# Designs tried in a protein design run: designed miniproteins, single chains, continued (3). Part 97

Each design is a single chain, and the fold is of that chain. pLDDT is the mean over its residues in the fold that is shown.

## One batch from the design tools (miniprotein)

Design m11373
Fold by ESMFold2-Fast:
Structure m11373 (fold): chain A 98 residues (1-98)
Amino acid sequence: SLKELLEKLEEAIRKLDVEKAKEVLEEILSDDSLTSQQLLDISKWLEEQSAVADLRAAVLLSISDSPDDREKARKYFEISRLLDEASEKFKKKAEEKE
C-alpha cells in the first residue's frame, strides 16, 4: 500500500539509507494508480523533508568536527538532494495526469 511505502521511505530517511530511500521513491513513482492529488501531496512532503535534511546537515556541520558527525551531515545533504529531485519528478507526473 502507499502508506506502507511512505513508512518505509520515512524509515530510510531516518536511517540515512540513501540507496533504500532511492529504491522506495522509484517504487512509489512507478505506481500508475496514484491520483494527481496524491502525487502533489507526496511532492510537497518530499520538498519539506528535503529542507529539513538540508538544515540538519548545515547545523550538524556547524557544531561538530567529529568524523562521524561530518559523515552524517554528508548523508543528510545526499538525502536532501535526492528528495528535492524526487519532489520535482512527482510534481511533473501529477501535471501529466488528468
Scores: mean pLDDT 88

Design m11374
Fold by ESMFold2-Fast:
Structure m11374 (fold): chain A 81 residues (1-81)
Amino acid sequence: SEAAERAALEATLRESGEKVDFLLLASLNGSEAQKQPELGRRLFEEAKALAAEHGIPPELAMQALLDRYTAARDAAAAALA
């Protein structure tokens, strides 16, 4: 069912969360992102691998990973404030 597929995707996103957080944090540091331009490409490559594993479009996997990261970051920021 669609609900079961969403739950499986959520579990996969949690496993990838730390890696996505690291890659996105590195890419958001302008100077460091300039020195490591492959970080954004690596994130997309990981999204493609995730998409292939679950049979979904890579752009959808990328969006889901970004949503997961944003939610985790905002929750962490709220806890620290």
Scores: mean pLDDT 57

Design m11375
Fold by ESMFold2-Fast:
Structure m11375 (fold): chain A 89 residues (1-89)
Amino acid sequence: MIRDVLDDMLTRVRTMKNESDDNRVARIESAINVIDMIIEQSRIMRDTSAEPKIRQLIDALLDVIDSLSSSYSDQQARLRQRLDQLRES
C-alpha cells in the first residue's frame, strides 16, 4: 500500500550515501516522482494518512543531499515545494 511504498523509499534513501553520483540522481528523481504520485492519489482519495511519511521521506532526502559533495539545488527546491504543498493541505 502507499505507506509500504513510502517506507521502502525511506529505507533506500538512507543507504543512498554509499551509491555512485549517477545512481543517487536517479534515486532522488525516482523518489520525487513517487512523492508526486502519492500526493496526487491522496488528493483524489482525500486520504491524508500518508502525509507524515511523505514529510519524513522529504526530510531524509534533503538530509542526504545536504551531506553530499555534489550540488542538487534543483532537486532540493522541488522537494521543498512538495513539503510546502503538504503544509497547505
Scores: mean pLDDT 73

Design m11376
Fold by ESMFold2-Fast:
Structure m11376 (fold): chain A 70 residues (1-70)
Amino acid sequence: SKQEEIEQLEQEALEALNNGDVEAAAERLSQIHKLDPASPLSPEVQEALSKLPEEQRDELRELVAEQLQK
């Protein structure tokens, strides 16, 4: 189901964020947005994003924007 796919992508995004893999995190987050652009990210993902260094957060934002423009 769409919900199960989103949950899987959120788990993969969390793992990528915890490993500092900003590119993988951006790819998973953009896929979540494409599946359900109106759905908020889970509290766990939001917390992980807030804990990123500013430089990695800026890179993530740019990478997600690139994926969404395709």
Scores: mean pLDDT 80

Design m11377
Fold by ESMFold2-Fast:
Structure m11377 (fold): chain A 73 residues (1-73)
Amino acid sequence: MEEWERLLEEVREMEAELEKFIAEHPRTEENREAIYELTYERTREVLERMAELGVPDAEEALEKLKAIEEERK
């Protein structure tokens, strides 16, 4: 299952990059929007790939992400 292992590494790298971005940028209104867009975009992509691979929790997480996006409106 090389695909699954690569996906795990991708997820960990994304988490590290997001955490670094958040730490380097103070939570101002402007940065909040940028952080939200970045986290949403990357998290959604990862979750979609995980759901495609049949990870049980991925579908539920995707549904929650969609709810958050709608709530942002």
Scores: mean pLDDT 67

Design m11378
Fold by ESMFold2-Fast:
Structure m11378 (fold): chain A 94 residues (1-94)
Amino acid sequence: GSKEVEVYISQGNKRTLVAKVKPGEKKTATVELEEGFYSVEVRVNGELKASYLFYAPAGTYTVTVEYDEKKNTVKVRIEGPELSLELEVKIDTK
């Protein structure tokens, strides 16, 4: 079946879509953040599967999202000024 995973960077009520990945896809996006607290959200068909709160110094961030089809796992990496964050989320296949 067509599973599509959406990854967002959120602050309060603002959600920025950074990538949509299908099984086996890897995508990279660049986002600029002001200093503050943000959440990485991983959603499947609008359902929140994982959320992680992190602090970001102001700067340019590279977000890499990879859907490992064999493991049914999505890996999110955020790289930027003095920040390296990796989140691995298992996607339930039904």
Scores: mean pLDDT 81

Design m11379
Fold by ESMFold2-Fast:
Structure m11379 (fold): chain A 90 residues (1-90)
Amino acid sequence: REELIREAEEALKATPKEEVLEGLEKQIELLERMAEKAEAEGKEEAARKFREAARKAREAKEAVERGDYEEAARYLLEADELAREGAEIM
């Protein structure tokens, strides 16, 4: 986990901040759309996972805006884990 966080942090630092923020905004929109789709299909647990993932992605975006790339990397990995869990139970 810590090794993955370090790798993600390095990748974020190597990417122009504006591109990172744009990518995160698109990821948040995708996760929110996935949550809506899951809710429409009656898959409440999947919807909850995608909604939580979107929240973590927003926290990552705020961390990037503050220059806290380590915290951003942690939130991004949590968002990825939650999104994968949501997809698994759809």
Scores: mean pLDDT 84

Design m11380
Fold by ESMFold2-Fast:
Structure m11380 (fold): chain A 84 residues (1-84)
Amino acid sequence: MKEKEKEEKIKKLTEEALQEIADTYGEKVAEEVKPLVEEAVRLYIEVEEPIKKLGPENLSPEMKEKVERVKRLIAEIKAIIEAA
């Protein structure tokens, strides 16, 4: 994927996710989770193709760390939403 197309995809998915959070939990909650959602979407797009092509067991240490970071970000986003 071209870098420009990747950045546009990240922006679109992030905006869609934040709008759904704002509509359900309020705009203040969406603002609080925005940096976490942006990072989670970016990392997810980066690991999606390697996981599909190689399988999770054959990922490089760097890609495995990114997968674990996505999991941590999702858990943190859920915790913030639940606390709101």
Scores: mean pLDDT 80

Design m11381
Fold by ESMFold2-Fast:
Structure m11381 (fold): chain A 88 residues (1-88)
Amino acid sequence: KKEEILKESEKIAEEIASKLPDPEAAKKVREETIEATREFLREFPDAPKEKVLQITEAIARALVAEAKGDLEAARKAVEELLKLLRET
Protein backbone atom coordinates (compact mmCIF):
# COMPACT_ATOMS: atom_id res chain seq x y z
CA LYS A 1 0.00 0.00 0.00
CA LYS A 2 1.19 3.56 -0.84
CA GLU A 3 0.99 4.66 2.80
CA GLU A 4 3.32 1.85 3.92
CA ILE A 5 5.86 2.77 1.25
CA LEU A 6 5.71 6.42 2.37
CA LYS A 7 6.32 5.39 6.00
CA GLU A 8 9.46 3.45 5.03
CA SER A 9 10.54 6.33 2.78
CA GLU A 10 10.18 8.71 5.73
CA LYS A 11 12.49 6.50 7.83
CA ILE A 12 15.12 6.46 5.08
CA ALA A 13 14.87 10.24 4.56
CA GLU A 14 15.12 10.88 8.31
CA GLU A 15 18.18 8.62 8.70
CA ILE A 16 20.04 10.31 5.84
CA ALA A 17 18.93 13.88 6.72
CA SER A 18 20.07 13.36 10.34
CA LYS A 19 23.66 13.68 9.07
CA LEU A 20 23.08 17.45 8.75
CA PRO A 21 24.03 19.38 11.93
CA ASP A 22 21.42 22.12 11.28
CA PRO A 23 18.00 20.78 12.37
CA GLU A 24 16.15 23.19 10.03
CA ALA A 25 18.21 22.00 7.04
CA ALA A 26 17.63 18.37 8.09
CA LYS A 27 13.87 19.00 8.30
CA LYS A 28 13.84 20.58 4.83
CA VAL A 29 15.77 17.69 3.27
CA ARG A 30 13.42 15.16 4.89
CA GLU A 31 10.28 17.04 3.79
CA GLU A 32 11.53 17.64 0.22
CA THR A 33 12.56 13.98 -0.11
CA ILE A 34 9.12 12.76 0.98
CA GLU A 35 7.31 15.24 -1.29
CA ALA A 36 9.40 14.08 -4.27
CA THR A 37 8.65 10.45 -3.36
CA ARG A 38 4.90 11.24 -3.26
CA GLU A 39 5.09 12.83 -6.72
CA PHE A 40 6.94 9.77 -8.05
CA LEU A 41 4.26 7.46 -6.62
CA ARG A 42 1.54 9.67 -8.16
CA GLU A 43 3.10 9.25 -11.62
CA PHE A 44 4.04 5.57 -11.11
CA PRO A 45 1.49 4.11 -8.64
CA ASP A 46 2.45 0.50 -9.46
CA ALA A 47 6.20 1.01 -9.02
CA PRO A 48 7.78 -1.78 -6.93
CA LYS A 49 8.44 -0.87 -3.29
CA GLU A 50 12.15 -1.68 -3.67
CA LYS A 51 12.52 0.81 -6.54
CA VAL A 52 10.60 3.54 -4.70
CA LEU A 53 12.86 3.15 -1.65
CA GLN A 54 15.98 3.28 -3.86
CA ILE A 55 14.72 6.50 -5.46
CA THR A 56 13.94 7.98 -2.02
CA GLU A 57 17.47 7.16 -0.82
CA ALA A 58 19.05 8.73 -3.92
CA ILE A 59 16.98 11.92 -3.51
CA ALA A 60 17.88 12.22 0.18
CA ARG A 61 21.59 11.65 -0.51
CA ALA A 62 21.61 14.29 -3.25
CA LEU A 63 19.89 16.89 -1.04
CA VAL A 64 22.20 16.20 1.93
CA ALA A 65 25.30 16.45 -0.30
CA GLU A 66 24.07 19.77 -1.72
CA ALA A 67 23.34 21.12 1.78
CA LYS A 68 26.89 20.13 2.83
CA GLY A 69 28.43 21.72 -0.28
CA ASP A 70 29.80 18.36 -1.49
CA LEU A 71 29.23 18.88 -5.21
CA GLU A 72 30.90 15.61 -6.26
CA ALA A 73 28.71 13.52 -3.94
CA ALA A 74 25.64 15.50 -5.06
CA ARG A 75 26.47 14.89 -8.73
CA LYS A 76 26.86 11.13 -8.17
CA ALA A 77 23.60 10.92 -6.21
CA VAL A 78 21.71 12.83 -8.94
CA GLU A 79 23.26 10.56 -11.61
CA GLU A 80 22.04 7.48 -9.72
CA LEU A 81 18.57 9.03 -9.31
CA LEU A 82 18.34 9.75 -13.05
CA LYS A 83 19.29 6.13 -13.85
CA LEU A 84 16.57 4.84 -11.51
CA LEU A 85 13.97 7.18 -13.05
CA ARG A 86 14.98 6.23 -16.61
CA GLU A 87 14.64 2.51 -15.80
CA THR A 88 11.09 2.98 -14.50
Scores: mean pLDDT 81

Design m11382
Fold by ESMFold2-Fast:
Structure m11382 (fold): chain A 94 residues (1-94)
Amino acid sequence: TPEEKAANLATAASLQAVASEVEAIYLGDREGARQAIMDAVDTAEEAVKLATPEEAKRILELMRKQVSRAGEAAGDPEATEEALKRLDEIEKKV
């Protein structure tokens, strides 16, 4: 169902945000970490399109927390700001 697909995509987005933290902290790959943050936002946008409005807002709230944490780990305030701005734009369309 679309709801099951949304849940799977939300899980994938969460894992991409975690991968960003691993890349930043353990591998020192700042460019990979930045790309993983952006990939997480793209995947979350696809999840939100398939979710109910209530679930979409829940996904976006979780992604804001995870993206902020990943950006802090990467030491990349520009990537954090861009990702949060994109999440806000996605929420306005819900």
Scores: mean pLDDT 84

Design m11383
Fold by ESMFold2-Fast:
Structure m11383 (fold): chain A 55 residues (1-55)
Amino acid sequence: SEDLELLEEAAQRIAKHRGSDKETRDAIMFELATRLADKYESARKLKEQMEKRRG
């Protein structure tokens, strides 16, 4: 599905940036979670968790 392709792309981007700062990787994950939040409960929960960590 398109959602799985987005997840794979995000995983590859995170792997490419594994030597970079955590903030860059977290931003990629937050964007993915936000885009999937309306469709998947787990993505919505991840987005909420990351929002709380930013506070």
Scores: mean pLDDT 70

Design m11384
Fold by ESMFold2-Fast:
Structure m11384 (fold): chain A 88 residues (1-88)
Amino acid sequence: MEPETLTEVAKDIAEKDPILSKAYKELSKIVSEEQASSIVLGVLSTRNNEVPSVDDLEKDLKRDFPEMSDKQVREVAKIEYETHLKLK
């Protein structure tokens, strides 16, 4: 069940981190605010793991957001990958 405040939590986190702020802004141009919020929180929660490949990120996005088009998945995965690299 999706928390009512997920988007507000993601916005608050993004205001405190310029890397996450940029990622959230770019993602919000491609996908819904709710999807962008979920993706940013996912990147933050996995920041201490190995940087996943773009292909792995595309597979995860298709699993978690099956409604996304192939173009959206590709563009989002690239932004997510670049954000992971900047957080290392």
Scores: mean pLDDT 77

Design m11385
Fold by ESMFold2-Fast:
Structure m11385 (fold): chain A 59 residues (1-59)
Amino acid sequence: SRAAAAAERVELAGKYAIENKDAERAIRTGKAGIELGKKLNSPEVVEAGKKVLEAGKKI
């Protein structure tokens, strides 16, 4: 589904930022994922964005 594909893209982008210890990019990616999830009315995409944002804050 479109929502599942979006969640996977957010998770993948977040993973790259986290592996590179780029807190700023991870936080930005997480916030964008949450906004995208709200627009798509998809809890899965919102959750993906929140996980990336939370991980970014710990870098």
Scores: mean pLDDT 84

Design m11386
Fold by ESMFold2-Fast:
Structure m11386 (fold): chain A 74 residues (1-74)
Amino acid sequence: MKESIITALRLMAREAERQGKDEAARLFRQAIDALEQNNYSEAIELARKGFELMGKPATGEAMAANIKAAEAAE
């Protein structure tokens, strides 16, 4: 689960870079770093902000739910 979330965030960072949304890309990369450090609450906030900048707040909520599920599975 955690690896799948990291892969999804990595793809979103690439997409944000392609669109010139460098701030969103940076937020997704920081969310990946937070997940790798088991900092789930920070990862949720960073991912939400990244998706908000991408104009996809609902996708951000879905990602936050997936991150919470990954934390609960530990």
Scores: mean pLDDT 85

Design m11387
Fold by ESMFold2-Fast:
Structure m11387 (fold): chain A 71 residues (1-71)
Amino acid sequence: MKEFELDLEVAPGKTEEAIRLLKESPVEVLDYEVEGDRIRVRLKGTPEQLAELLRRLFDAGVVTRAEIREL
């Protein structure tokens, strides 16, 4: 597994749903910080698990933008 940092921009009123989807995903969430409409997440997973998580977040309309960095 690899470590990634995600910077997520959350749709209005969707912060709790975004956090739930993160926690329910197969990735290992190491840390997260919420600042207004943004969530910064550090996680461990495979690239495939990360891709599926991002797909789910965008398809559910809970995230509008994501920036990804491999650590």
Scores: mean pLDDT 84

Design m11388
Fold by ESMFold2-Fast:
Structure m11388 (fold): chain A 78 residues (1-78)
Amino acid sequence: SVEELKAALEQISAELPQVLATLSAETSADVKAQAVSQLQGILAQLDELAKRYPELAPLIEALKAQIQALIAEIQSLP
């Protein structure tokens, strides 16, 4: 349902800071690169989801912005 999907998107948004904390402790460049690739894949899935559920577009757009910021932060790590 749309309500279940909305709850799932909000839960993912709430979990993103912990993902950054975990990856900030990671020393492998390959693992960080893989994480970035996976996050980019999620962005593509969110674009498709926004096309199917326009009523969720504001929430999806906010989540995309959070994920894009997370990617930039991961890429700034040594």
Scores: mean pLDDT 79

Design m11389
Fold by ESMFold2-Fast:
Structure m11389 (fold): chain A 66 residues (1-66)
Amino acid sequence: MSQKELIDYLKSHGIPGSILKTYVDNPVLAMAMNGFKTEEELREFLKPHIEKAKSLGITPEDLVRK
């Protein structure tokens, strides 16, 4: 599956590629930017989106590489 199709799908559900990239590159910063109290809360929130991307053969990093 193409990254564009997955990015368009996630954006339609309000999941921006930037948050996934920030999570991969710097989970502490992603937590602070979104008001989560712990890294575990951020990971739990993002887990279903990350797992869906993995099931399609795409990593969160791929969602922001355009």
Scores: mean pLDDT 55

Design m11390
Fold by ESMFold2-Fast:
Structure m11390 (fold): chain A 67 residues (1-67)
Amino acid sequence: ELPKEVLEKIKEFQKKYGLKVTGYLDKETLSKINELIDEGRVDELLEVLDLNKDGTLSLEELESVLP
């Protein structure tokens, strides 16, 4: 499934925003990602998750799965 580096970045994101640390894109994590996107804080998402450097996920891919 997700590479260990991506899981660690997700856990770091969850810790930063006070979410349950699961290492997965669970309901609470996806809700927080949507909140940041709606608030125009997309740059913070990219920095915390480091998605562009990992090359495994992109913001556009996340936007596709977050209605």
Scores: mean pLDDT 66

Design m11391
Fold by ESMFold2-Fast:
Structure m11391 (fold): chain A 57 residues (1-57)
Amino acid sequence: SMAEQLEKLRQNIIDLTTYVLVNEKKLPEEEARALAEKIAQDFIKRTQNPEVDPVGV
């Protein structure tokens, strides 16, 4: 289902974003993970509701 694909995408975004933040920004892993989760959730919400005002990007 689309929901399963979106969840896999979310997990991949979190993992990659966390890795980048730790290596590029030198953030602690816990903080990088929390930020990555917010980024992934926002991305998924934008993808599901493209008509929603993109001002929050």
Scores: mean pLDDT 75

Design m11392
Fold by ESMFold2-Fast:
Structure m11392 (fold): chain A 84 residues (1-84)
Amino acid sequence: MEYIEALKLLRELLKEGETDLDKILERLKEKGISDAVKGLVEALLEVHKKDPKLGEELIDKAIEELEKGVDITVIQAEVMQVLL
């Protein structure tokens, strides 16, 4: 699932100190991950910029939920609630 691969890459890049959305999206394209993930990656990056610990916890939770078969729209709603 491309969303799981995108979130795992985002997690690694954030741990390395990369917070530039354009650079993160370039790395996703290099792995063949589609533009469909852009909105979720951008939202999670905004959470991380406000609260890095919450951002990391939310990314890890999203990966776990997606691996359990939770619908991506539920994950997107959870991330958007944190940004409100």
Scores: mean pLDDT 80

Design m11393
Fold by ESMFold2-Fast:
Structure m11393 (fold): chain A 92 residues (1-92)
Amino acid sequence: LEKLLEEGRKRAIEEARELLEDEEVIELAEKAIDELTKAMAAKAAGDTETALAHFERYLELAKELAIKLGFDEEEVEKQVEEALAKARAAFA
């Protein structure tokens, strides 16, 4: 599972670099993918508290990335709040 998550992370980073020409946006995407990968690994290991912490960091980075890509800030904030609430409920 950890090997599959690491390969998935590498592939997602390469795809992000190909689709996103702005280096700042690429760096945010790489950080977001890294945090999501850590969250998935922690969840697979049964460490729900660590998984939730990394998922929250992923959502913060994803929000910043979406706003930089021109998505509406209010809509992005709403989606992040909903995703965080669902994650907290699922990890309870």
Scores: mean pLDDT 77

Design m11394
Fold by ESMFold2-Fast:
Structure m11394 (fold): chain A 88 residues (1-88)
Amino acid sequence: MTDSDFQVLLDNYTTMFNTTINTVNNLISQGTNQNQQQAINLGNSTLDVGTSLLDQVQQTASQPQYQQFQQQVTQYQDQINNLINQAQ
């Protein structure tokens, strides 16, 4: 994978996670049981997408690119897990 292609992938992924974090946080803040369940479901779905993306990037990226991507994914996954735990 080129550095340019990798940067586009990383930017798109960052946008996706930030959008999810904002949506999950808004659902939790509304305080209904339905919204809390939606927050948990959305969070878990996004974690699954992150795992699938790691598998894809590992096949196409250089080792340093993969390590950078894995670190970024792990940080976002930790943020989402913390938000889901607040919804419980």
Scores: mean pLDDT 82

Design m11395
Fold by ESMFold2-Fast:
Structure m11395 (fold): chain A 68 residues (1-68)
Amino acid sequence: MKPRLAESPLSPEERFDRLVAYAKERGILTDEDIEKLEELRKKYGPEYAVRVLQRKLAEAFGLSFEEE
């Protein structure tokens, strides 16, 4: 279970922007959540912000997945 092909087809910044747009369109993120993620991106870099955003998306899908 050690994937070597774990690369993004997009840069971390592009991944962040795309995931933010997707999550906002689906109502997963509020404007406040987006602002906090932008602050994390500026402080720790886009790769870190993408990881935080992916966790929020996993929570939105994983914790809400109680229907088979």
Scores: mean pLDDT 70

Design m11396
Fold by ESMFold2-Fast:
Structure m11396 (fold): chain A 55 residues (1-55)
Amino acid sequence: MKGRAIEDVVKVHEYMLEFKKGDIIEILEEVSSEFWLGRLNGETGLVPKQAIELI
């Protein structure tokens, strides 16, 4: 499953995925009601659901 970033996210914790608005992130699984586990450019980390539009 893929998601498109609707805002820039800067890494504030080591577990987070950093990305820019418009990036296409591979959604691997749901971690919680608030977070996906995503992959972008070989990096894997937590992705806030509020920052992603599923495509």
Scores: mean pLDDT 83

Design m11397
Fold by ESMFold2-Fast:
Structure m11397 (fold): chain A 79 residues (1-79)
Amino acid sequence: SADAIHQELLDLIRELAAKGATRQQIIDAIAKRLGVSPSEDAVFAALEKLLGPRRAVTLWATMSIEVTESELAQELAAR
């Protein structure tokens, strides 16, 4: 189901961000999972087609938040 795929991709984003993955590395991982080219446009278009625009936007926002939080945590740990 779309909800199951949405949850799978949320878990993937959170796992990779927690490991210090960059935004591009997370996009590459999603692209590989979806079988599309590793460009932001191709990945977002595939997410919209598969999950609908609302879930696609939610995933994209979550990725941005998780990457930002991971970068801040890494900065704090390095200080």
Scores: mean pLDDT 86

Design m11398
Fold by ESMFold2-Fast:
Structure m11398 (fold): chain A 60 residues (1-60)
Amino acid sequence: SAAQQRGLGGLLASSPVAAARAAEAVGLTPDELIRRATAGELSDEQLAAALAAAGEAMGM
């Protein structure tokens, strides 16, 4: 959802480690991932992969 993508964008902006891991999981740069998440341009698969990778990086 757009709200979930905005939440991801905020999380990634607050954590360089989470941003790097999430971007690697979806084959994007951290800046490109944050841009796409903020714009709501991520696919459901990219959103799921990015959230999982960011969560792991942050000890979730």
Scores: mean pLDDT 81

Design m11399
Fold by ESMFold2-Fast:
Structure m11399 (fold): chain A 77 residues (1-77)
Amino acid sequence: ARLEELRAELLALGFGEPPASWTLEELETRLLLYKLYKEDPEKLKKIEKELKEIVEKHPEELTAEEVFEMIREKLEK
């Protein structure tokens, strides 16, 4: 299933096992961010903080791609 595929890809990136509670959208958003910034440890450290801030300010109406782009822009500036 897509959920199992996303979990396997995140595990393969070496960031530890994804929590069982993460939704498909939460997995997709993190996979996009972790793949882009896998070689930038300073940006990787900021991902979870920025994700929490965006989720708090912008409820469920955002897609994984929209959240990804918002975090990318914030990390690049």
Scores: mean pLDDT 74

Design m11400
Fold by ESMFold2-Fast:
Structure m11400 (fold): chain A 78 residues (1-78)
Amino acid sequence: MSEMEKTIQQFLALSEAIGLYVEAKIAIKRGDLEAAREAIERFRELLKEVESNPDVFSESFIKNMKRLIEEMEKELEE
C-alpha cells in the first residue's frame, strides 16, 4: 500500500470515528441510552478493524480511539 493510500484510509477511519463519537455524545445528552450503546458498539467495531491493520494506523490513532471509548462508556454509566 502506498503512503497516499494509507493517508486516505486514515482520513476515512477518522471521519467515521468522529461521526460515531458525535452520535454517542448527542444520545447521552438526550438520555437515549440505547442509541448511545449502539453508537459505542459501532465505534468498537471500527476500532477492531483499525487494530487489524497496524501497518496503516499509527499507535497514537489506536490509543486515542481507545480513550474515546472509555470516555463514552464512563459518561453512559453515570
Scores: mean pLDDT 83

Design m11401
Fold by ESMFold2-Fast:
Structure m11401 (fold): chain A 65 residues (1-65)
Amino acid sequence: SAELEELLAEIIELAERLGVRIHIETGDAQAAQAFAQAVIDEARRLAERGDLEGLRRLKEELLAL
């Protein structure tokens, strides 16, 4: 659905932006990349299941960081 696609895209963008912040704060590019990838992988699993509520919750959790 369009809503799943929009949430997935938003979460991917948030994960990448948070990864940049982690890299700046820690100096650890590997940790930043691992964080972003883990979030993206979780979001993709939720999207595959059609778990719209899970995607919304994940987005809210990321925005709170």
Scores: mean pLDDT 87

Design m11402
Fold by ESMFold2-Fast:
Structure m11402 (fold): chain A 71 residues (1-71)
Amino acid sequence: MLSTEELLKRAREYAEQHGLPDQLALVEEIEKKGAKVESITDIDEDTVLVHFSYEVDGKERHASVLIPKPE
């Protein structure tokens, strides 16, 4: 299983390659606040959806990002 840090790196790279500014901003917020991986769901043969939880001012927030599977 990939570390949270490595999953966030892959999500950032995917967002940069595909021009997804919302996912890029979300990854930056998650990195700044610290995050926990809650689940990983296979979307198709080449892509996974990673669900994160993180805290802002004592409140739990949730976010999902798309990451390509390694070949």
Scores: mean pLDDT 75

Design m11403
Fold by ESMFold2-Fast:
Structure m11403 (fold): chain A 83 residues (1-83)
Amino acid sequence: ALAEAERLMREAARAAPTDAERANALMEEAGELLAKLPRDERARLLLRGMRLTVEEIGRVDPELAAEAEPLLAELEAKVAAAL
């Protein structure tokens, strides 16, 4: 479940810039798997998925990715402190 959810999220992130419909379908499947995971594992995978999405956005819009980076880093720090 963990590895499969991560794979789906990575594929969704890759599809997001060019095929929003495919990205949404992959994220829906990942969401079903994430719902079955413990809270800690779910939080870590969601952060990883957000990081991958920012990286893929950076390939087409590096300014937008740069704006998202400090927000993602702050969220990662808060989640680490809460776990």
Scores: mean pLDDT 75

Design m11404
Fold by ESMFold2-Fast:
Structure m11404 (fold): chain A 83 residues (1-83)
Amino acid sequence: GKALEYGRKGLEYAHKAVVYAGQGDVEKAQKYLEEAERYIDESQRELDSGSTTGQDRLEAQFELGVAAVAVGVAKTLLKKLGA
């Protein structure tokens, strides 16, 4: 459902943030990090609504966990770049 869709997008954008941060592209890394955090928030909101159950809930929670790690990596790389 929506929670899983937003969780997957959150991970996709978090991964892009890591890639651009690794390339030293601070502006793109920050843009994709903001998009990742927005989709992570939307996914969490859908999970909190109680509408997502069963396998979709577990998969969305897993995607959010991986996205949170990627966000942490991107933030660490940006900090090393002085951002």
Scores: mean pLDDT 87

Design m11405
Fold by ESMFold2-Fast:
Structure m11405 (fold): chain A 99 residues (1-99)
Amino acid sequence: MTKEDYKKYLMTKYKLDEEKAEEFVEELLKLYEEMKAEMAAIGAEDEEARRKLQAEFSEKVLEILRKKGVNSKELELAEKGLEAWREGKEEKALEYGEK
């Protein structure tokens, strides 16, 4: 999926205008890059530190969505999707993203 495709998805799913969707994609990519760098610094067996980092990332993503004016129902679905992703339930996380 291209950055442009993801921007269109956000505009459709969360009813964001183009400017807000573009800002969200940029902020999300920055957070994802920071999370990947921190994950690489954590030992493979440190499951607790990895889960904590994923929880912090998820909270920051939800904060960005709140700032962009995503409604409470969509925020609840995003939270459930991020929770499923953190639990390793990728299919469940995608299902929440499609609703």
Scores: mean pLDDT 69

Design m11406
Fold by ESMFold2-Fast:
Parts: sequence; C-alpha cells; structure tokens
Structure m11406 (fold): chain A 90 residues (1-90)
Amino acid sequence: MLEEIVRETLERIEKARNEAELEEIALEFFARILGVSVEAVRRMSREERLAELVPRVIAKLRAAIESKHGTRPAAEVAEAEARILAEAAA
C-alpha cells in the first residue's frame, strides 16, 4: 500500500504544471502517509510540517524501500561515501 501511494504521488508530481499543484500533491501525500485528513495537514504551519512531518514521512518511505530492496541501497551509498573519503585522504 505505501509503495502505491509513493508511485501515485510521483506520477502526479511529473504531471504537475505549477507550484500550486505541487503543494496540493504534497498535502495529499502527507495526509495519506500519516492517515489524517488533508485539512488537518493544511492547518499545520510550514515550520510544523518541516519539523514534524518530513522526518516521519522520510522514515516511513525509507522503511518501505528497504523492505523491498533490503538494506543494499543504504550499504552501497555508505560504501561509496567511504571510498570518496579514502581517496580524498590519500
């Protein structure tokens, strides 16, 4: 279910023509991920959304992606970062 919400949201983002449509898509996405109404999300300030919603949404998205692909993406990114740091230190 979470993967379908992410897929539908990405498709809507690709078809969005302006910033107002992107804002509406973001509000609906947060509402679906958190299991609240769109109006509840709209009542939150931009600062509250950034501080409270974004970390929770990212954590749920990361868990869903890792569940499908295992921990490989995170391990591969960490290995790539370690390689770059090692080359910079040499």
Scores: mean pLDDT 63

Design m11407
Fold by ESMFold2-Fast:
Structure m11407 (fold): chain A 81 residues (1-81)
Amino acid sequence: SELRALGEGIRDPSNWPTLLAAIEAEPDEQVRRTGLLMLAMAGVPLSRAQQGEAGELFGKDIPVSVELKALEVLRAAVAST
């Protein structure tokens, strides 16, 4: 499935620089923070600044539209590797 392929791509450490660069390039703050949180939850190591951004979402409901945009950024990044 698409979600399985995305999950496998995120778990591959060789993809991490590309995934982080793609999310950091996202101009929408909520999408960027959501993507960083998704990467952190998947075990991708974040910088202190990235951890701070992801932490802003702790205990908050994330709109489905924002989650879908973050997933599209990550999917495109995995597909580019």
Scores: mean pLDDT 83

Design m11408
Fold by ESMFold2-Fast:
Structure m11408 (fold): chain A 112 residues (1-112)
Amino acid sequence: DPAAELARLAAEAAARAALEAEMRAMNRQQGIDLALQIMGTDLKSSLPTVLANLQKAGLLTPEQVALLQQAIRYMEAGDNDAAAEAMRQALRGMNMPEEVIEGASEVIRNTV
């Protein structure tokens, strides 16, 4: 039945669009949560432990840890714009979704 097949395809497309929208929102929140977790830590005393724990959890590779450490050094220097840009570069190097990158970068730009 062509009408039933079109209805099924339309329902599948709508479900896919809803899941994609939810995933985009979740990705942005993941970026916000990541930035807040890092910034909620004493960056100078706890940073090596925090990044090692994230690497051990499989959330970051050694290369990604190095890129993120560069972004955090800018945050510690009080250069919020350079820190946000370095965080964008680090997360893009991690192939993170753009929404995660923007969520994390926005928090850093506005709080450090």
Scores: mean pLDDT 69

